Designed miniproteins, single chains. Designs and how they scored, part 75

Each design is a single chain, and the fold is of that chain. pLDDT is the mean over its residues in the fold that is shown.

## One batch from the design tools (miniprotein)

Design m2608
Fold by ESMFold2-Fast:
Structure m2608 (fold): chain A 66 residues (1-66)
Amino acid sequence: LADAERAAAGAAALLASGAPARLAGMTGQNQKSLGGESVEEAAAAGVRGGGASREDARTGWLQKLG
């Protein structure tokens, strides 16, 4: 439970930082592309279509606001 809370807090902190969130997102997508077949195809399409854009939009908003 405490670890799950910490992971969520860490993710929020990464989004606030901007750069680290991008790195973490890229790493996660890479793992999925390497490991899964159906997931790999879906992940590749998502990243190209809007997966990365969604995370970038969030980090951009946080950086603009503060």
Scores: mean pLDDT 51

Design m2609
Fold by ESMFold2-Fast:
Structure m2609 (fold): chain A 59 residues (1-59)
Amino acid sequence: MEEEVDRIVEELLSKYPEEVQKKIDRDALRAEVRRMLEEGVPWKEIEARLDKLIEEQLK
């Protein structure tokens, strides 16, 4: 599971510029992904929710 969480977070963050990645709380993203995977949330919904969380942090 940790490898899956790390892969999802890395893949999503790689879509953003490095300066944006520096502003993102990576640990918070990993915790959220882990929670959603444990709750059985489909990976496509995980991706959408993480995109929303990243956007909120950029406000």
Scores: mean pLDDT 76

Design m2610
Fold by ESMFold2-Fast:
Parts: sequence; structure tokens; C-alpha cells
Structure m2610 (fold): chain A 66 residues (1-66)
Amino acid sequence: SKEQKIKQEIDELKASAQLNLENARALEETAERFAKIDPSAGEAGQRTAELELEAAERNLREAEEL
């Protein structure tokens, strides 16, 4: 049914968002470590983490709109 397809799409978007959040956390931790020895590498890592957070928010918003 259409309802089952929508539910599956919502579940997949939420799962993707969860992975993005986990990736962001790992990237933030790595960036903090790098910032102590290479500030530019730390900054780049934090920027990558921000992109993962934005992807998570986008996926969650899309799921809410379905």
C-alpha cells in the first residue's frame, strides 16, 4: 500500500539521519584531536562534521513531511 511505502521511506530517512549523526560525532572527536597539532586539519574536520549534521537535519525534515 501507499502507507507502507511511506512508512518504509520514513524509516530509511531516519536510519540515514542516525548514521549522519554518528559520523558527525566521530568527525568532531577526530577534529578536536587534530586541532591540537594541526589547526587547519581540525577546522576542516569540524566543517565536514557540520555537513553531516546538515544532512541529518535534512533527512529528518523530509521524514517529518512524509
Scores: mean pLDDT 87

Design m2611
Fold by ESMFold2-Fast:
Structure m2611 (fold): chain A 89 residues (1-89)
Amino acid sequence: SGELAEKRKRALDENAARIRATTERVGASPAVAKGLTQAVAGALLDPEVGDRLAAETLARIAQEISPEAAAVLRATMDEGLARAKAVRE
C-alpha cells in the first residue's frame, strides 16, 4: 500500500542522514555515505547486490582509515536496514 511505501521511504531517508553523520565523524568522504545509503536501499530489493557493495566499500574504509571506522559504519548500516525491514504499518 502507499502508506507502507511512504513509511519505508521515511526510514530510508532517516538512515541516509545517520550514514552521512557517521561518515563525517569517521573522516570518510561524502561518496562513501552515498554508496552505503544505496547499499542499504539495494539490500531491500536485492540483498546479494547490496551486501556485496557494502562489503567492498567497508573493506576499503578499513584499509584507508581504520577497522574501527569500518565497524561503526557497518553497525549504522545494519541498524538502518533492520529499521527499514521492520516497517509494517
Scores: mean pLDDT 77

Design m2612
Fold by ESMFold2-Fast:
Structure m2612 (fold): chain A 85 residues (1-85)
Amino acid sequence: SEIEELLEKLREVLSKFPKELQPLADHIYKLALEMVKEKDKLRIEILYGMILIIIGVIKLVFPELSEQAEEVERIVDEIYEIVSK
């Protein structure tokens, strides 16, 4: 239930990204869904790291989206904390 609420918040925040970045936002969401399904700790860590790299690139290339990217990172961090237990 908590994971479902966080995934919905993630989807809502990602939907606020510019239309041209929606394919990238969709990719972040799909990686988060895969992270939630994974049971192997190493695979979870790799998926989490990949999401953080994508977020970092968005902040570097589109500094005007830094607030939205930081919000995405916070939600993904919360999901990671739950699934890595």
Scores: mean pLDDT 88

Design m2613
Fold by ESMFold2-Fast:
Parts: structure tokens; sequence; C-alpha cells
Structure m2613 (fold): chain A 80 residues (1-80)
């Protein structure tokens, strides 16, 4: 439906914002933490896109929540 297409567009904009933010933050991290953050971002984006392709927006949101948690864990470890 047109509404599903609009939701997919909104998710894609959110994923773009996540990548841009992660790239900015990564500049302050160790090379190892950058690589880990990049892998988490890539995995999260791939899984979210797979979920929205299937029309499963609830699962897409849960994947974003888990990805966000994993990203925060990398940042917390580097801050210690």
Amino acid sequence: SEEEERLREQFEKLLESIRETADMVAKGLSPEARAELQRIVDETIEKVREAIEKGDFETALKILEEGSRRMREVLAREAA
C-alpha cells in the first residue's frame, strides 16, 4: 500500500541518520571500536531492511532497539 511505502521511506531516512551519526562518533573511537561499531551498524541496517521488505515494521523497530543497545555498549566500553 502507499502507507507501507511511506513507512519504508521513513525507516530508510532513519537508517541514513543512524549511519551518519555513527560515522561522526567513530572518529573519536579506537580502530577496534570503530570496526565493531561499523559491523553493528551494517548488521542492523541489513536486518531492518529485510524486516521492512517483509512488511514487518514491529520486528524492524525491535531490531533498531537491539542495534542501538549494542552501539551504546561499544561506546560505554570505550569511555571506561
Scores: mean pLDDT 85

Design m2614
Fold by ESMFold2-Fast:
Structure m2614 (fold): chain A 84 residues (1-84)
Amino acid sequence: SEKDKLEARAGILAARNTAELGEKLVEYMKKHKDSPEAKEKLERVIRTLEQAIKQAEKLKSIDPEGAQEAIDRLREVLEKARSI
């Protein structure tokens, strides 16, 4: 339906924004890796990225290409986060 397509588009944009903000947070945390607050914030970023991947997977039935591109970007950021 048109509603499903609009919701999928909104979800893919949200996933892309999550990846972009996640990347910036990971870069910030690399500068502060020795603080206890950095560890807690990093764990929250990892959980947010994992949740965003799960939500984007549901969008593959409507926009498989857009959803996969968003998932690939989220996974790239997730790997960077886990490497800290």
Scores: mean pLDDT 85

Design m2615
Fold by ESMFold2-Fast:
Structure m2615 (fold): chain A 91 residues (1-91)
Amino acid sequence: MKKLKLNEKLREIAKELGYDKDIVTEGELYSLILRYLEKHGLVKKGEESNIVDAKGTLLGELMGVDRFDLFSEEFKKALEEFIKKNAEEIE
């Protein structure tokens, strides 16, 4: 399982959620991001989609995208690019 070292901005997100870990797995980081979105009420409940509005949040700033569907290809790609830019793979 890949281990990722969080940068300072991701550590801020982690600390806001009560996490003090500097090194996480990809699965832990994904769960952390989803929990951050849930805590800030950024998931809009709809009949057929989970739309996230991240405008004005630290996560939105880091991803460079204001609104996305959690099940979209665009979100998956943005999340992978976000992780690549903001977390360092170790070993």
Scores: mean pLDDT 70

Design m2616
Fold by ESMFold2-Fast:
Structure m2616 (fold): chain A 64 residues (1-64)
Amino acid sequence: SVKEELEKVKKKIDELTKQYHELMRELRAAPPEERGPIEERLRNVQKEIDKLSKEYKALKEKLA
């Protein structure tokens, strides 16, 4: 159902948001030579969150 898909997408967003916060802490502690890979991972996580947020909004509109 649309409601089950909505809950599934919400869980994924929550998991990615936790990963984002963890990566931000790692970035603050990292020496300059290690920041590049962490910044790439942050960009990838942010893109995934943005994609899922659009999907979540579309699913919400189907329930309205």
Scores: mean pLDDT 85

Design m2617
Fold by ESMFold2-Fast:
Structure m2617 (fold): chain A 65 residues (1-65)
Amino acid sequence: SSSMEQQRQQYQQGARELAKEYSDDPGVKLKFSHAYQLLDIDSEKGIKAYEEAKKYAEEVKKKKS
C-alpha cells in the first residue's frame, strides 16, 4: 500500500479520537467528523480538512483560556 493510504488511516483515527474529545463543542466535533468523511472520499482534501479542524480547535481552546 502507498504512503498516502497509511497517512489516511492515521488521520482517520486522529479525527475520530478528536471528534470524541470535542463532543461538547459541536463546531469542533463537526469539523473533525467532516474531515473523517472526506479522508474516505479524497485523502488529500481530507488531510487538509483535518489540519484545518486542528487549527480551529486550537483557536477555540485559546479563546476559552
Scores: mean pLDDT 78

Design m2618
Fold by ESMFold2-Fast:
Structure m2618 (fold): chain A 81 residues (1-81)
Amino acid sequence: MLSPTELRVLQAMLRLGFESGQLKDGVIVASPRELAEAAGLSVGTVTRALNGLIRRGLATRDKDGNIVITIDQLARALSLG
């Protein structure tokens, strides 16, 4: 089961991907700061939620520290919340 904060971060990824045009080739890339703004959370709260999602295999980090999630990972994650 996802925590409420993890679900809120995933909903922010979905909004950034589809509403802000950050979905490219089935992949959404967002900074922790962009996610914090979109989710209405602090960067620290987002970072803790992202660590949980990464441990579940539902997200990864790129070399620049940005969060990377595929549409398949997002769909799977949302089915858990």
Scores: mean pLDDT 80

Design m2619
Fold by ESMFold2-Fast:
Structure m2619 (fold): chain A 80 residues (1-80)
Amino acid sequence: TAELQARLEAALAGVPKRHASPEAAARAAEEAARAAVPDAARVTVSVEPIGPGRARVTVFVEAADGNGAVASKEVEIAAP
């Protein structure tokens, strides 16, 4: 639903823009999505490199009623 989409987008907007690793960014995004949609049937997270020190985190949420929402956020990953 539009409400589920807006809720997920708002949750991701609250995720910090800088993270220590791709795994840290994925964890932050998943935690934010689960907090915003506690009754989600499924939450999946993917992280893809988009450049040096940058990644896109994509979260897919499936509600108990079968409706889905997808949102993404570009984040900075600390250099080693």
Scores: mean pLDDT 81

Design m2620
Fold by ESMFold2-Fast:
Parts: C-alpha cells; structure tokens; sequence
Structure m2620 (fold): chain A 76 residues (1-76)
C-alpha cells in the first residue's frame, strides 16, 4: 500500500539521518528505489538503511551503497 511504502521510506530517511547521511538530488531517486525494493516492510527498510550506513562507514559512497543494497533486496 502507499501508506506502507511511505512508512518504509520515512524509516530509511530516519536511519540515514541518524548516521549523518544527507540525501541529495542524486541520492533521492535511489532512496525511492530502495523503499520500493523493501515492498513497504518497515523492519526490512530499517535493516536495509543500517546496511547502507555500515557500507558507507567502510568507505563506500552513499550512491554505491544504496545500489548494492537494492540489488541484494531484488535478489531476495
């Protein structure tokens, strides 16, 4: 549902914000795609965002980290 996707998206934004990761014009479409890849599952969305933050902490760019997590979610 649209409401579940909105909650999942907000969960991603809250996690990324907590880790000091700013959303830009470049990363905003990727966050939308990441949200869709969770299928509105808020718990999965939080886990995915924490995985993104962990990859960025290891030196990966935010763009590459989001793309990798999207690919993993789509692989199921």
Amino acid sequence: SSEALERAGLAILQVLSRHGLAITEETAPLVVELTRATRGDVERAREAAEQVAAMVAQGMSLVDAIRRVIAELRAE
Scores: mean pLDDT 89

Design m2621
Fold by ESMFold2-Fast:
Formats: structure tokens, C-alpha cells, sequence
Structure m2621 (fold): chain A 80 residues (1-80)
């Protein structure tokens, strides 16, 4: 998760978007609740869809978000 979030931050050139994504990153990494982490990934996805103007960067970030969501969902299945 941390490395994937860091890759997303490196792709973002907009300083305002980068600051908001960094805030969500900190909240994700501090959370011990998988449902909260999934919610925060959804919030991050919404920010990228609404604020990222470069379509290639947007698409790559969305792919990284999908990968992180799959990792969290797999962890949730193992805790059942």
C-alpha cells in the first residue's frame, strides 16, 4: 500500500491535488480498519476523477487504486 500510494504522489503534478492526496494517504496508513481504508481509497478515486486534468496520468493512478482495492479486499476475505 505505502509504495503504491507513493507512486501515485509522484505522478501528480498539481500541488493542490497532491496535498489532498497526501492527507488521504496519511489517513489510510494510520487506519487499522479495512472498511475505513476502502472508504478512503474511494475518496482518493473521486479526487483524481474530479481534479486530475491529464488523462494518461488519471488512467495510471486509477489502475494503481484498483490494485490497492484488490489487495485490501483480499485481506478482508482472509479475516472472515
Amino acid sequence: LEELLDEILELIENPELKEKVEEIRERILKSSDLDEQLFLLSELRGLVLGKEENPEVKEKILQLLDEMEQLLLEQKKQQK
Scores: mean pLDDT 79

Design m2622
Fold by ESMFold2-Fast:
Structure m2622 (fold): chain A 84 residues (1-84)
Amino acid sequence: SEEELKVLKAIHELQKYKGRGVTVDEIAEATGLSKEEVQKLVDKLVEKGYIEKDPETGLYYVNPAAYAVAMVPEAKKRVREQRA
């Protein structure tokens, strides 16, 4: 869904920015969604294999290969030169 894609992008950006996995609180703050809604979306993304949860830290990490596949339709909607 659009919300799943929004959460997936937020996790990817936060992980890149912070150099670590991401918490539900950080995703909620970045997306403007409630913690409950983020938890539901995150659970679906884990089930689909787009993200993984570290059992020791509880942090969420994007699966880079699955993320690339998820982003292909969106990338095709934007001309490379317009993605500044």
Scores: mean pLDDT 71

Design m2623
Fold by ESMFold2-Fast:
Parts: C-alpha cells; structure tokens; sequence
Structure m2623 (fold): chain A 72 residues (1-72)
C-alpha cells in the first residue's frame, strides 16, 4: 500500500541520517516532500497529484544518495 511505502521511505530516511549519509539539510528537504505526500493522501487529493509528489520524493532520495556516493 502507499502508506506502507511511505513508512519504508521514512525508515530509510532515518537510517541514512543516522549513518551520516545525508546532511540534516538534505534530510529536512526530503522530509518536507514526504510530509506533502502524506498530507495529499489525508486530504483526498487526486491520484495524479499523489503520484507526482511520490515521484518527486523518490527522485529526491535517489539524488541525495547519488551525491553522497559521488562525495566518497
């Protein structure tokens, strides 16, 4: 379910921050996107809007991880 995917994304984000892979600033930006997805679902936003926000969240996580790998 989407809620399970969001819970996994939150757990992954926490792990990456705790391991020092993401900076607090990068984590805050990704958390803001995660919060937007959760809020859209709670408010009954159109599926297209929820999927667009989910895609943006996934892209942000991927970009942050790739930046961390490139920096090592």
Amino acid sequence: SMEELLAEAEATLQLLVQQGVLTPQQAAEIRALLAKVREAIRNGAPEEEILALWRELQAAIQAAVQAAVAAS
Scores: mean pLDDT 82

Design m2624
Fold by ESMFold2-Fast:
Structure m2624 (fold): chain A 84 residues (1-84)
Amino acid sequence: MKKLEQAKKDAAEDEEIAKILNEGERMLRRLRELAPQSPELGRLGERISDAIGTAGSTPESGKKGAEELRRVMREAERRISELR
């Protein structure tokens, strides 16, 4: 919903985390579409899903989850690029 995305943006200290979560959700969608062609991308999607859960669920885990999500997303982008 639009209000959920606005609420994430309005979290002053967690705004950066909210942006990374939105990017992670988009990446997860792309990986699910490509997973039938590559089991590695399927496993990356699972790790992104876990990191999204961690970063979005608790303030204490938010920063660690966001850093991990950023790393897995970079790996996923690299893997997708290599398939082309």
Scores: mean pLDDT 70

Design m2625
Fold by ESMFold2-Fast:
Structure m2625 (fold): chain A 81 residues (1-81)
Amino acid sequence: LLAAQAREAEFAAVLAELLGHPEAAAAFRAAAEKLRAGRELSPEELAALEEEAAAAQKILDSLSEEERLKLYEEARKRLGV
């Protein structure tokens, strides 16, 4: 379901913003909006998002469990979930 993928992209955008990557956050937000409109992402958009997701995951892996939980809690709070 594209709506579920859009929701995941929105969560990734907030998480990227909290990690200090506003460009990545903007890319994820654009992807979420496109998915919400029922449009699929292009192969180029998918590749770019995968690279940004890999970079964000590397940062998350460097954080403590407590730091990651705080980021996830803040991201969910900002998304209203």
Scores: mean pLDDT 76

Design m2626
Fold by ESMFold2-Fast:
Structure m2626 (fold): chain A 71 residues (1-71)
Amino acid sequence: DELVQAALERIGKVKEEAKSWSPEEASLRIAIASGDATRDVLRARGDLDGAARLDQERAKLQAELEALLAK
């Protein structure tokens, strides 16, 4: 499945970049990237309710990341 392969490559790239971030920033950025990848797979498979739930969770994680970076 090309979508699953693309999602795994995206997550792998973010995890590699995470080595240069703080543990807190790395955790939030990896969680956002993993959620985005899972959301895209769920949406492509027709699980729109699951995708919408991940979109809501992403907004919370993004707000936490912005608050962390503003300090």
Scores: mean pLDDT 78

Design m2627
Fold by ESMFold2-Fast:
Structure m2627 (fold): chain A 85 residues (1-85)
Amino acid sequence: KKEEELKKLEEQLEEEFKRIVDTYNLSPGEIRLLERLFKERIDAHKALLEAKENNDQYKIDLVEKRLARIDEEFKQLVETLKKLR
C-alpha cells in the first residue's frame, strides 16, 4: 500500500543519491546540498501520498507543483555537477 510505495521511493532515491556522489566525486559541501534536495523530494512525495489518501485535491495540486520545482532544482544541480567535471 502507500507505506510500501513510500519506502520503495525512499530506497530508489537513496540509491540515486549514492550513485551521483560516487560518479562525480562530490565534495562534502556538494554532498550536503544534494542531501538537502534529496530530503525535500522525499518529504514532498510523502505529503503527496497523504493528500491523495485524504482526497484533498487542493493539497494534491499544491504539492505536485512544489515537487515539480524540487525535481527541476535537482536536475539543475546534477547538470551543474556534470559541467564542473
Scores: mean pLDDT 78

Design m2628
Fold by ESMFold2-Fast:
Structure m2628 (fold): chain A 73 residues (1-73)
Amino acid sequence: PAASPEERAALYAALPALAEAELAPLLPPERVAAVAARVAELARRALEALAAGRYEEAEALGEEALALVREAA
């Protein structure tokens, strides 16, 4: 089943910390910080889209953030 807006907001808000935790053992701190900062920007935009009722935009931004983490690993 699809996550509720509240559950999606919690997930998006957690994305930067999740990215940092997953990448910290794999990459130098400077690279981890750069990826986490970009993930944070995408998560912020996803939260704004979600709050505005733009669910498709929020989902796309969340997927882009996850793809960034996957590509960096």
Scores: mean pLDDT 81

Design m2629
Fold by ESMFold2-Fast:
Structure m2629 (fold): chain A 107 residues (1-107)
Amino acid sequence: SDVTESYLNELAAQLRLALEKAGYTEEEIKLAIVELKSTAALLGNKTVVQALVEAVTLWLEGDEERAKELLREVAAKYRGNSGVENVDRLFQEGADPADILRAVLGR
């Protein structure tokens, strides 16, 4: 996996700022970061993880359509590829990207 603990901590710091701007409490932020780190570790691919963080940030900023489209694009690009099989598990064909984003944010 190209997803390191150092990289995950850097992404978590960026996500923290977006969550704070969206009005999340410190406890909610900690839970969301734990869930995101777990999801990122399962995905195991830096490009896919970066797209997920960008989609979460867009969703928190209220741009739900761009967030969903970004997740659809990354799912389509990596579907069936070896070394990123967990993308198919998290982004099953027909899955609603909004449900994935809500799950990552603990909602």
Scores: mean pLDDT 75

Design m2630
Fold by ESMFold2-Fast:
Structure m2630 (fold): chain A 88 residues (1-88)
Amino acid sequence: DKEKKAVEIAEKLVKDVKEVKELLEKNPNLLSKEELQELLKSLEGAKEKIEELKKEVPESKKAQEALEKALEAIEELEKLVKKLLEEK
């Protein structure tokens, strides 16, 4: 079931991204500059994966909505990581 797999991947990414964001908001010095750069690269890869999954399930409103929420969560963490990099 392509829809179910896409939703499960999206929901896991939202959870993982939110956990990382909360940790960085509580301790902005938790990650080094190098670790923040690696995290940014990982987030770029996650965005590519979400865009590919959106193409695989174009007719599934449920999957499209879940994937869009995952993309939004990734973009919010990406903005925080970029801000932290500018402050180092």
Scores: mean pLDDT 86

Design m2631
Fold by ESMFold2-Fast:
Formats: sequence, structure tokens, C-alpha cells
Structure m2631 (fold): chain A 104 residues (1-104)
Amino acid sequence: SLVEEAVKKAVEKIKEILDNDPRLTPEQKEFIKKRIEKVAEELLKDPSVTLEEALQRIAFETFLALYIIGIEENIPLDDVVRIVNKISEALLEIYREYQAKLAA
């Protein structure tokens, strides 16, 4: 489905953003990736999930994981916010693309 494609694209794009971030350690990247992959698995098992619900759930888990690491491992707040903003912009682009496809 288009929602499944959007979920997979969102996960892949977030992983790309994390892998290209010079402020995150490999262990921090892996922690976030595992949490996002788990949420994606749950979303892909539920055929009733809307595009909005799926992307909001992925966004929430990603941001929560980033803020947990930020607090526990003393990442500067400006670095956490910068990463959150990059991911937010990417997810919003995916949302707009798939919303248009669903409306066609």
C-alpha cells in the first residue's frame, strides 16, 4: 500500500540523516534506528493505520529517542534540535508526496 511505501521511505530517510550526522556516535545511531525499525514493524502489521498516524508515530519515536540520548549522554540541545529539524523536514516532504498520491 501507499502507507507501507511511505513508512519504509520515512525509515530509510531517517537512517540516512542519522548516518550522515557527525555529532552522533555509531552506538547512538543504532539505538535510534532499532527503536524506529520496531515502530515501523508494528505500523506495517496494522492495515487500519492512516498516513498521518504512521508518520506521526515514527516522528514521535525518533524525537523521543533523540531527546533521551541528548539528556543521558550530554549532547548539546542545539545539536539535538538541528537533527530533529532535519528529520521533521524530511518526514513532512514524504507526507506531502504520499498525501498527493492518495488524493489522486
Scores: mean pLDDT 88

Design m2632
Fold by ESMFold2-Fast:
Structure m2632 (fold): chain A 61 residues (1-61)
Amino acid sequence: MEEIEQKLKETRKKFAEENRKLLGEVGDAARQSPEAGQKAVERLKKASEDYNKKIEELEKK
């Protein structure tokens, strides 16, 4: 149980770091065009969905 809680904590930390990078990419893309910004937002949304699935799987163990 302790091991799973530790993995959840590490996964959350890693996602927070990745999310900050993705937010920077959204800002950079938005400077190029609104459509580029929209595509970057879609990538950020996908990363959030993948993170939620990862947390779900860890909680099942």
Scores: mean pLDDT 76

Design m2633
Fold by ESMFold2-Fast:
Structure m2633 (fold): chain A 69 residues (1-69)
Amino acid sequence: GSAELREKILNQLKALKLAKELAEELKKKNPDAKVEIEPLGFDKALVTVTVGDKKEKYLVGADGKVTKL
């Protein structure tokens, strides 16, 4: 139904907003870092931080949970 589609869109937007906030904080701490955000499904976003040859990944959920991979 249309309600289920709205919920999925809102959760994806929420996950992306939280991922963007995390990316801004990570960029503040490491100005030379490259930070990329990728949507993952309808309720998660992947944040990739690259500093030289080092890459760190964080999974950000629409519920506000952040998991370092």
Scores: mean pLDDT 81

Design m2634
Fold by ESMFold2-Fast:
Structure m2634 (fold): chain A 92 residues (1-92)
Amino acid sequence: ALAAYKAAIAANPNNAVAYTNLGNALLAAGNTSDALAAFKNAIAINPNASAYGNLALALIQAGNTADAADALAKALALDPASAAANIAADAL
């Protein structure tokens, strides 16, 4: 999975979906720092509530509560019903 997402990014560096999938795979593997970078790249290409919610979850795992709260606020401002944002809110 990781190699496939990296190949997709190499073929199209503006592939926000590939960055989001890479971030989720990295979080599942416990690689929180690389997951943060992947979600930030996804947000830079296509900002949305799910990407900000996933960033907040990754920041919580990194122990960065202040930045997690900021990312969560942005996610909820875009979509108050976002599943990723509500999971992050419950984890804070």
Scores: mean pLDDT 78

Design m2635
Fold by ESMFold2-Fast:
Structure m2635 (fold): chain A 66 residues (1-66)
Amino acid sequence: SMMDLQERLGRLAARYFPALAASHGRERAQRLTVQLVSEALRLSETLPDEEVLARLEEALRRAAAE
């Protein structure tokens, strides 16, 4: 199955959402997720998909650890 970048970013964010919600609460986790995914989409204008995904995962991992 072929997924576009937006779907892949959404699935990655969904995977980390429980950890973000546990650390920050659901409302703040939603805001952080929107901010990080929006930044990843901006970076997709100049970077390869795999690098955009790697950077989003690192950002989500760091946010979950806060």
Scores: mean pLDDT 85

Design m2636
Fold by ESMFold2-Fast:
Structure m2636 (fold): chain A 100 residues (1-100)
Amino acid sequence: SSEIERIIKEMEEFIEYIKKNFPMTPEIEELIEKLKRIIEALKKKNFEEAIKLLEEVVKKVREIQAGKPVLDLSPLEQVLASAGQFAELVKKFIEEKLKK
């Protein structure tokens, strides 16, 4: 599907954005590894695994954001917030367009 190919490309571009704009901390390396695993699951059309990994990213981001204003987020927490928003959009797309 051209739609899956587009999502994979957008995720790969997001990983490159993170690598160029943020230091490679253990937390960022863990995020990149999870995003790479999601890409591999999508390439294999393993939507169940992709959704599971996307939900793990969303959950971790929500836990980090709990009780903190956006202005008080560190650069790392801001990247995680962007990753969470992206993960929610990809999950919704898979559930609505590809899992029927």
Scores: mean pLDDT 73

Design m2637
Fold by ESMFold2-Fast:
Structure m2637 (fold): chain A 58 residues (1-58)
Amino acid sequence: LPEVSEDASDDEAAEAMHKILKGESDEKVTEAVTAAVQAYIETGSPAAAVKAAIEAVK
């Protein structure tokens, strides 16, 4: 899975997240998106959202 820097831009984080989700099943995509949205709401960090999505699809 791609690694994203904590200081990654919104665009870079969004691109990494899209690449991670594109190859996953619908069920895994839903779980990853839910985890990413919750992390982003709680932290305000796109990098944290991407990390949550990666953890959800493991």
Scores: mean pLDDT 70

Design m2638
Fold by ESMFold2-Fast:
Structure m2638 (fold): chain A 100 residues (1-100)
Amino acid sequence: KNPAMEPMDEEEAEEWRKQFLEGIDVFVEKLKEVFGISDEEAEKIRKLATETLDEALEKRVSLVELLRKMAEELLSNTENEEVKEAIESTLLVLAEELEK
């Protein structure tokens, strides 16, 4: 079926790790620019996203499952409503599109 819903192999996991690390940095910088989050909040989001990424890749989950787990962890660890909306409109929307 859809490759984004199948478990990642080792080579795919290495490539996605690189892409997601770059994406996390861009995402966090945009949250600082658009919503004015503090450097402390930005670092917390970066750390949580990176830890979730590493755990998901170790377990060889699918890309869709990785996106959903990352969204879940970030949403459960932020109280900023604007940041929650940004996470939902990016990570969860991307997961839904890839699931098709």
Scores: mean pLDDT 78

Design m2639
Fold by ESMFold2-Fast:
Order: C-alpha cells, then structure tokens, then sequence
Structure m2639 (fold): chain A 99 residues (1-99)
C-alpha cells in the first residue's frame, strides 16, 4: 500500500519562498508555492512507497528543508532547518490507505 503523509508548513518572517525537490522515480509529485511575505501556509499531501525520499525547501532570507522518507511504514519527516530570521511551524499527519 501507499503511505500517506500530510504536511502543513507555516512560514513567517524573512519573506521566504517554498519550493520542492523530488526523488527521481516520479511516484509522488508535490508542488507548494508561497508568496513572499511574513506569513505563508500550505497543506501538502505526500504519497510514498517504502524507501522513497522527498524534499521540500525554501529560498530567500529563510531556508526551510523537509525530508520525507518511508521504509515499511508511513512516510516520516526527519527534520526542518530554519535560518535567516524566519520561523516555521510544522504539522504532520499520517494515514494508512486501505485497498
């Protein structure tokens, strides 16, 4: 089955922009864009098989990087790094999809 992970990212300060870098296998495609400014929030739903990796990152005066990696369980996020005077709030939700 495909594991589903939902990520909500809220950025404030620094006018950061959020982008996405995906794994090369093309199983999951996630796009998130936030207008430059003090606040931006975007819900993201990620579907991944075991062993897949997805990256989400921001540019500008703030850098926010997310990694989603799954093994045999639902996708899990490893970390977020924020710099440049920005703040980030992350919410993670995991759901197992049935047949």
Amino acid sequence: MISKATVTVELKGGGARVGVTMATNGYVEVTVEAAPGFKAAAPISLYAKAGQQLNVHAYGDARVTFKATSEDEPAAFEKVDVSGGAEATVREEYEELEK
Scores: mean pLDDT 41

Design m2640
Fold by ESMFold2-Fast:
Structure m2640 (fold): chain A 59 residues (1-59)
Amino acid sequence: MTSDQILDRYFFLNSRYGESKAFDYLSELFGKETAQKIIDALKNGDFDKARKIVEEALK
């Protein structure tokens, strides 16, 4: 699974089911702490940072 596929799934879940469901998805994959770091990067408009966090978490 690529970082782009994970971020696309996050945005889909957020738009369709809300922030809580999207957060749960990332938390189940990477844990709550890493999920929050990804969301914080996205809220700051830093998609490159968010992608990098996902890539590191997949290693």
Scores: mean pLDDT 85

Design m2641
Fold by ESMFold2-Fast:
Structure m2641 (fold): chain A 79 residues (1-79)
Amino acid sequence: NIEELIDQVCKKLNIYLTQEDRDELIEQLSAVPEKERKPALCEYLLKQGVYAPNEDIAEALGLSESTVSRIRQRVRQEQ
């Protein structure tokens, strides 16, 4: 469930999303395969400027720290 994933991660990282941001994120995650949704959510949060260490984001999303680090590097290169 995409909504539960978003709500759970936001609670763990102490992030507040507006209803508009949440709806946009649900639409974006619905367009990706289920296995790619956690990396896609990570990318979205990093683009929003979430300030947290890679290990905290990895723990919240159930990803490896190396995966979070790679996504963060990609986001930086796109800016």
Scores: mean pLDDT 82

Design m2642
Fold by ESMFold2-Fast:
Structure m2642 (fold): chain A 70 residues (1-70)
Amino acid sequence: SQQKILDEILQKTKEQLERLVSEKLSDEEFRLGVRKIFSETVEELEKAGVPQDDRDQLLLQLGNYAQSLR
């Protein structure tokens, strides 16, 4: 199921962002860490065959989540 794959990728990425927040990084280091996590997430979504529009929506959701953690 595409929904199951999306939910698993979303959960994994949220857990990575939560770990990043716990590391007490500077604002610049946090931004670089988020960028790396998002790049890896895009690659995973592309490998899973997720369409561009769905990837963009998920990344927007994850970006909003990352902002909520700081």
Scores: mean pLDDT 82

Design m2643
Fold by ESMFold2-Fast:
Structure m2643 (fold): chain A 85 residues (1-85)
Amino acid sequence: MHTVTIRTSGDGQAMIDHYLTLADFGRVDVEVLGDTEVRVTTHGDAAAARDDLLTQADLGNVEVEVIGDDESRVTLAKTPTSVGG
């Protein structure tokens, strides 16, 4: 099993909603630890789960801190708020 703890410095609800959507695909388990923190556990290939997180980081919305193969910490970057009239 491979576990990732994910924190955000911005909107935790958006992060939680995103990872709950991934859990609906049946590849990860999500445990909500707080308003800005979740634990994601993958029972399959850790590389596939990490690749998804790295894809999100490449989009500029997530910072990934890799601690090891079985556990990583991820900080969700501040989402730009566009204030349009």
Scores: mean pLDDT 64

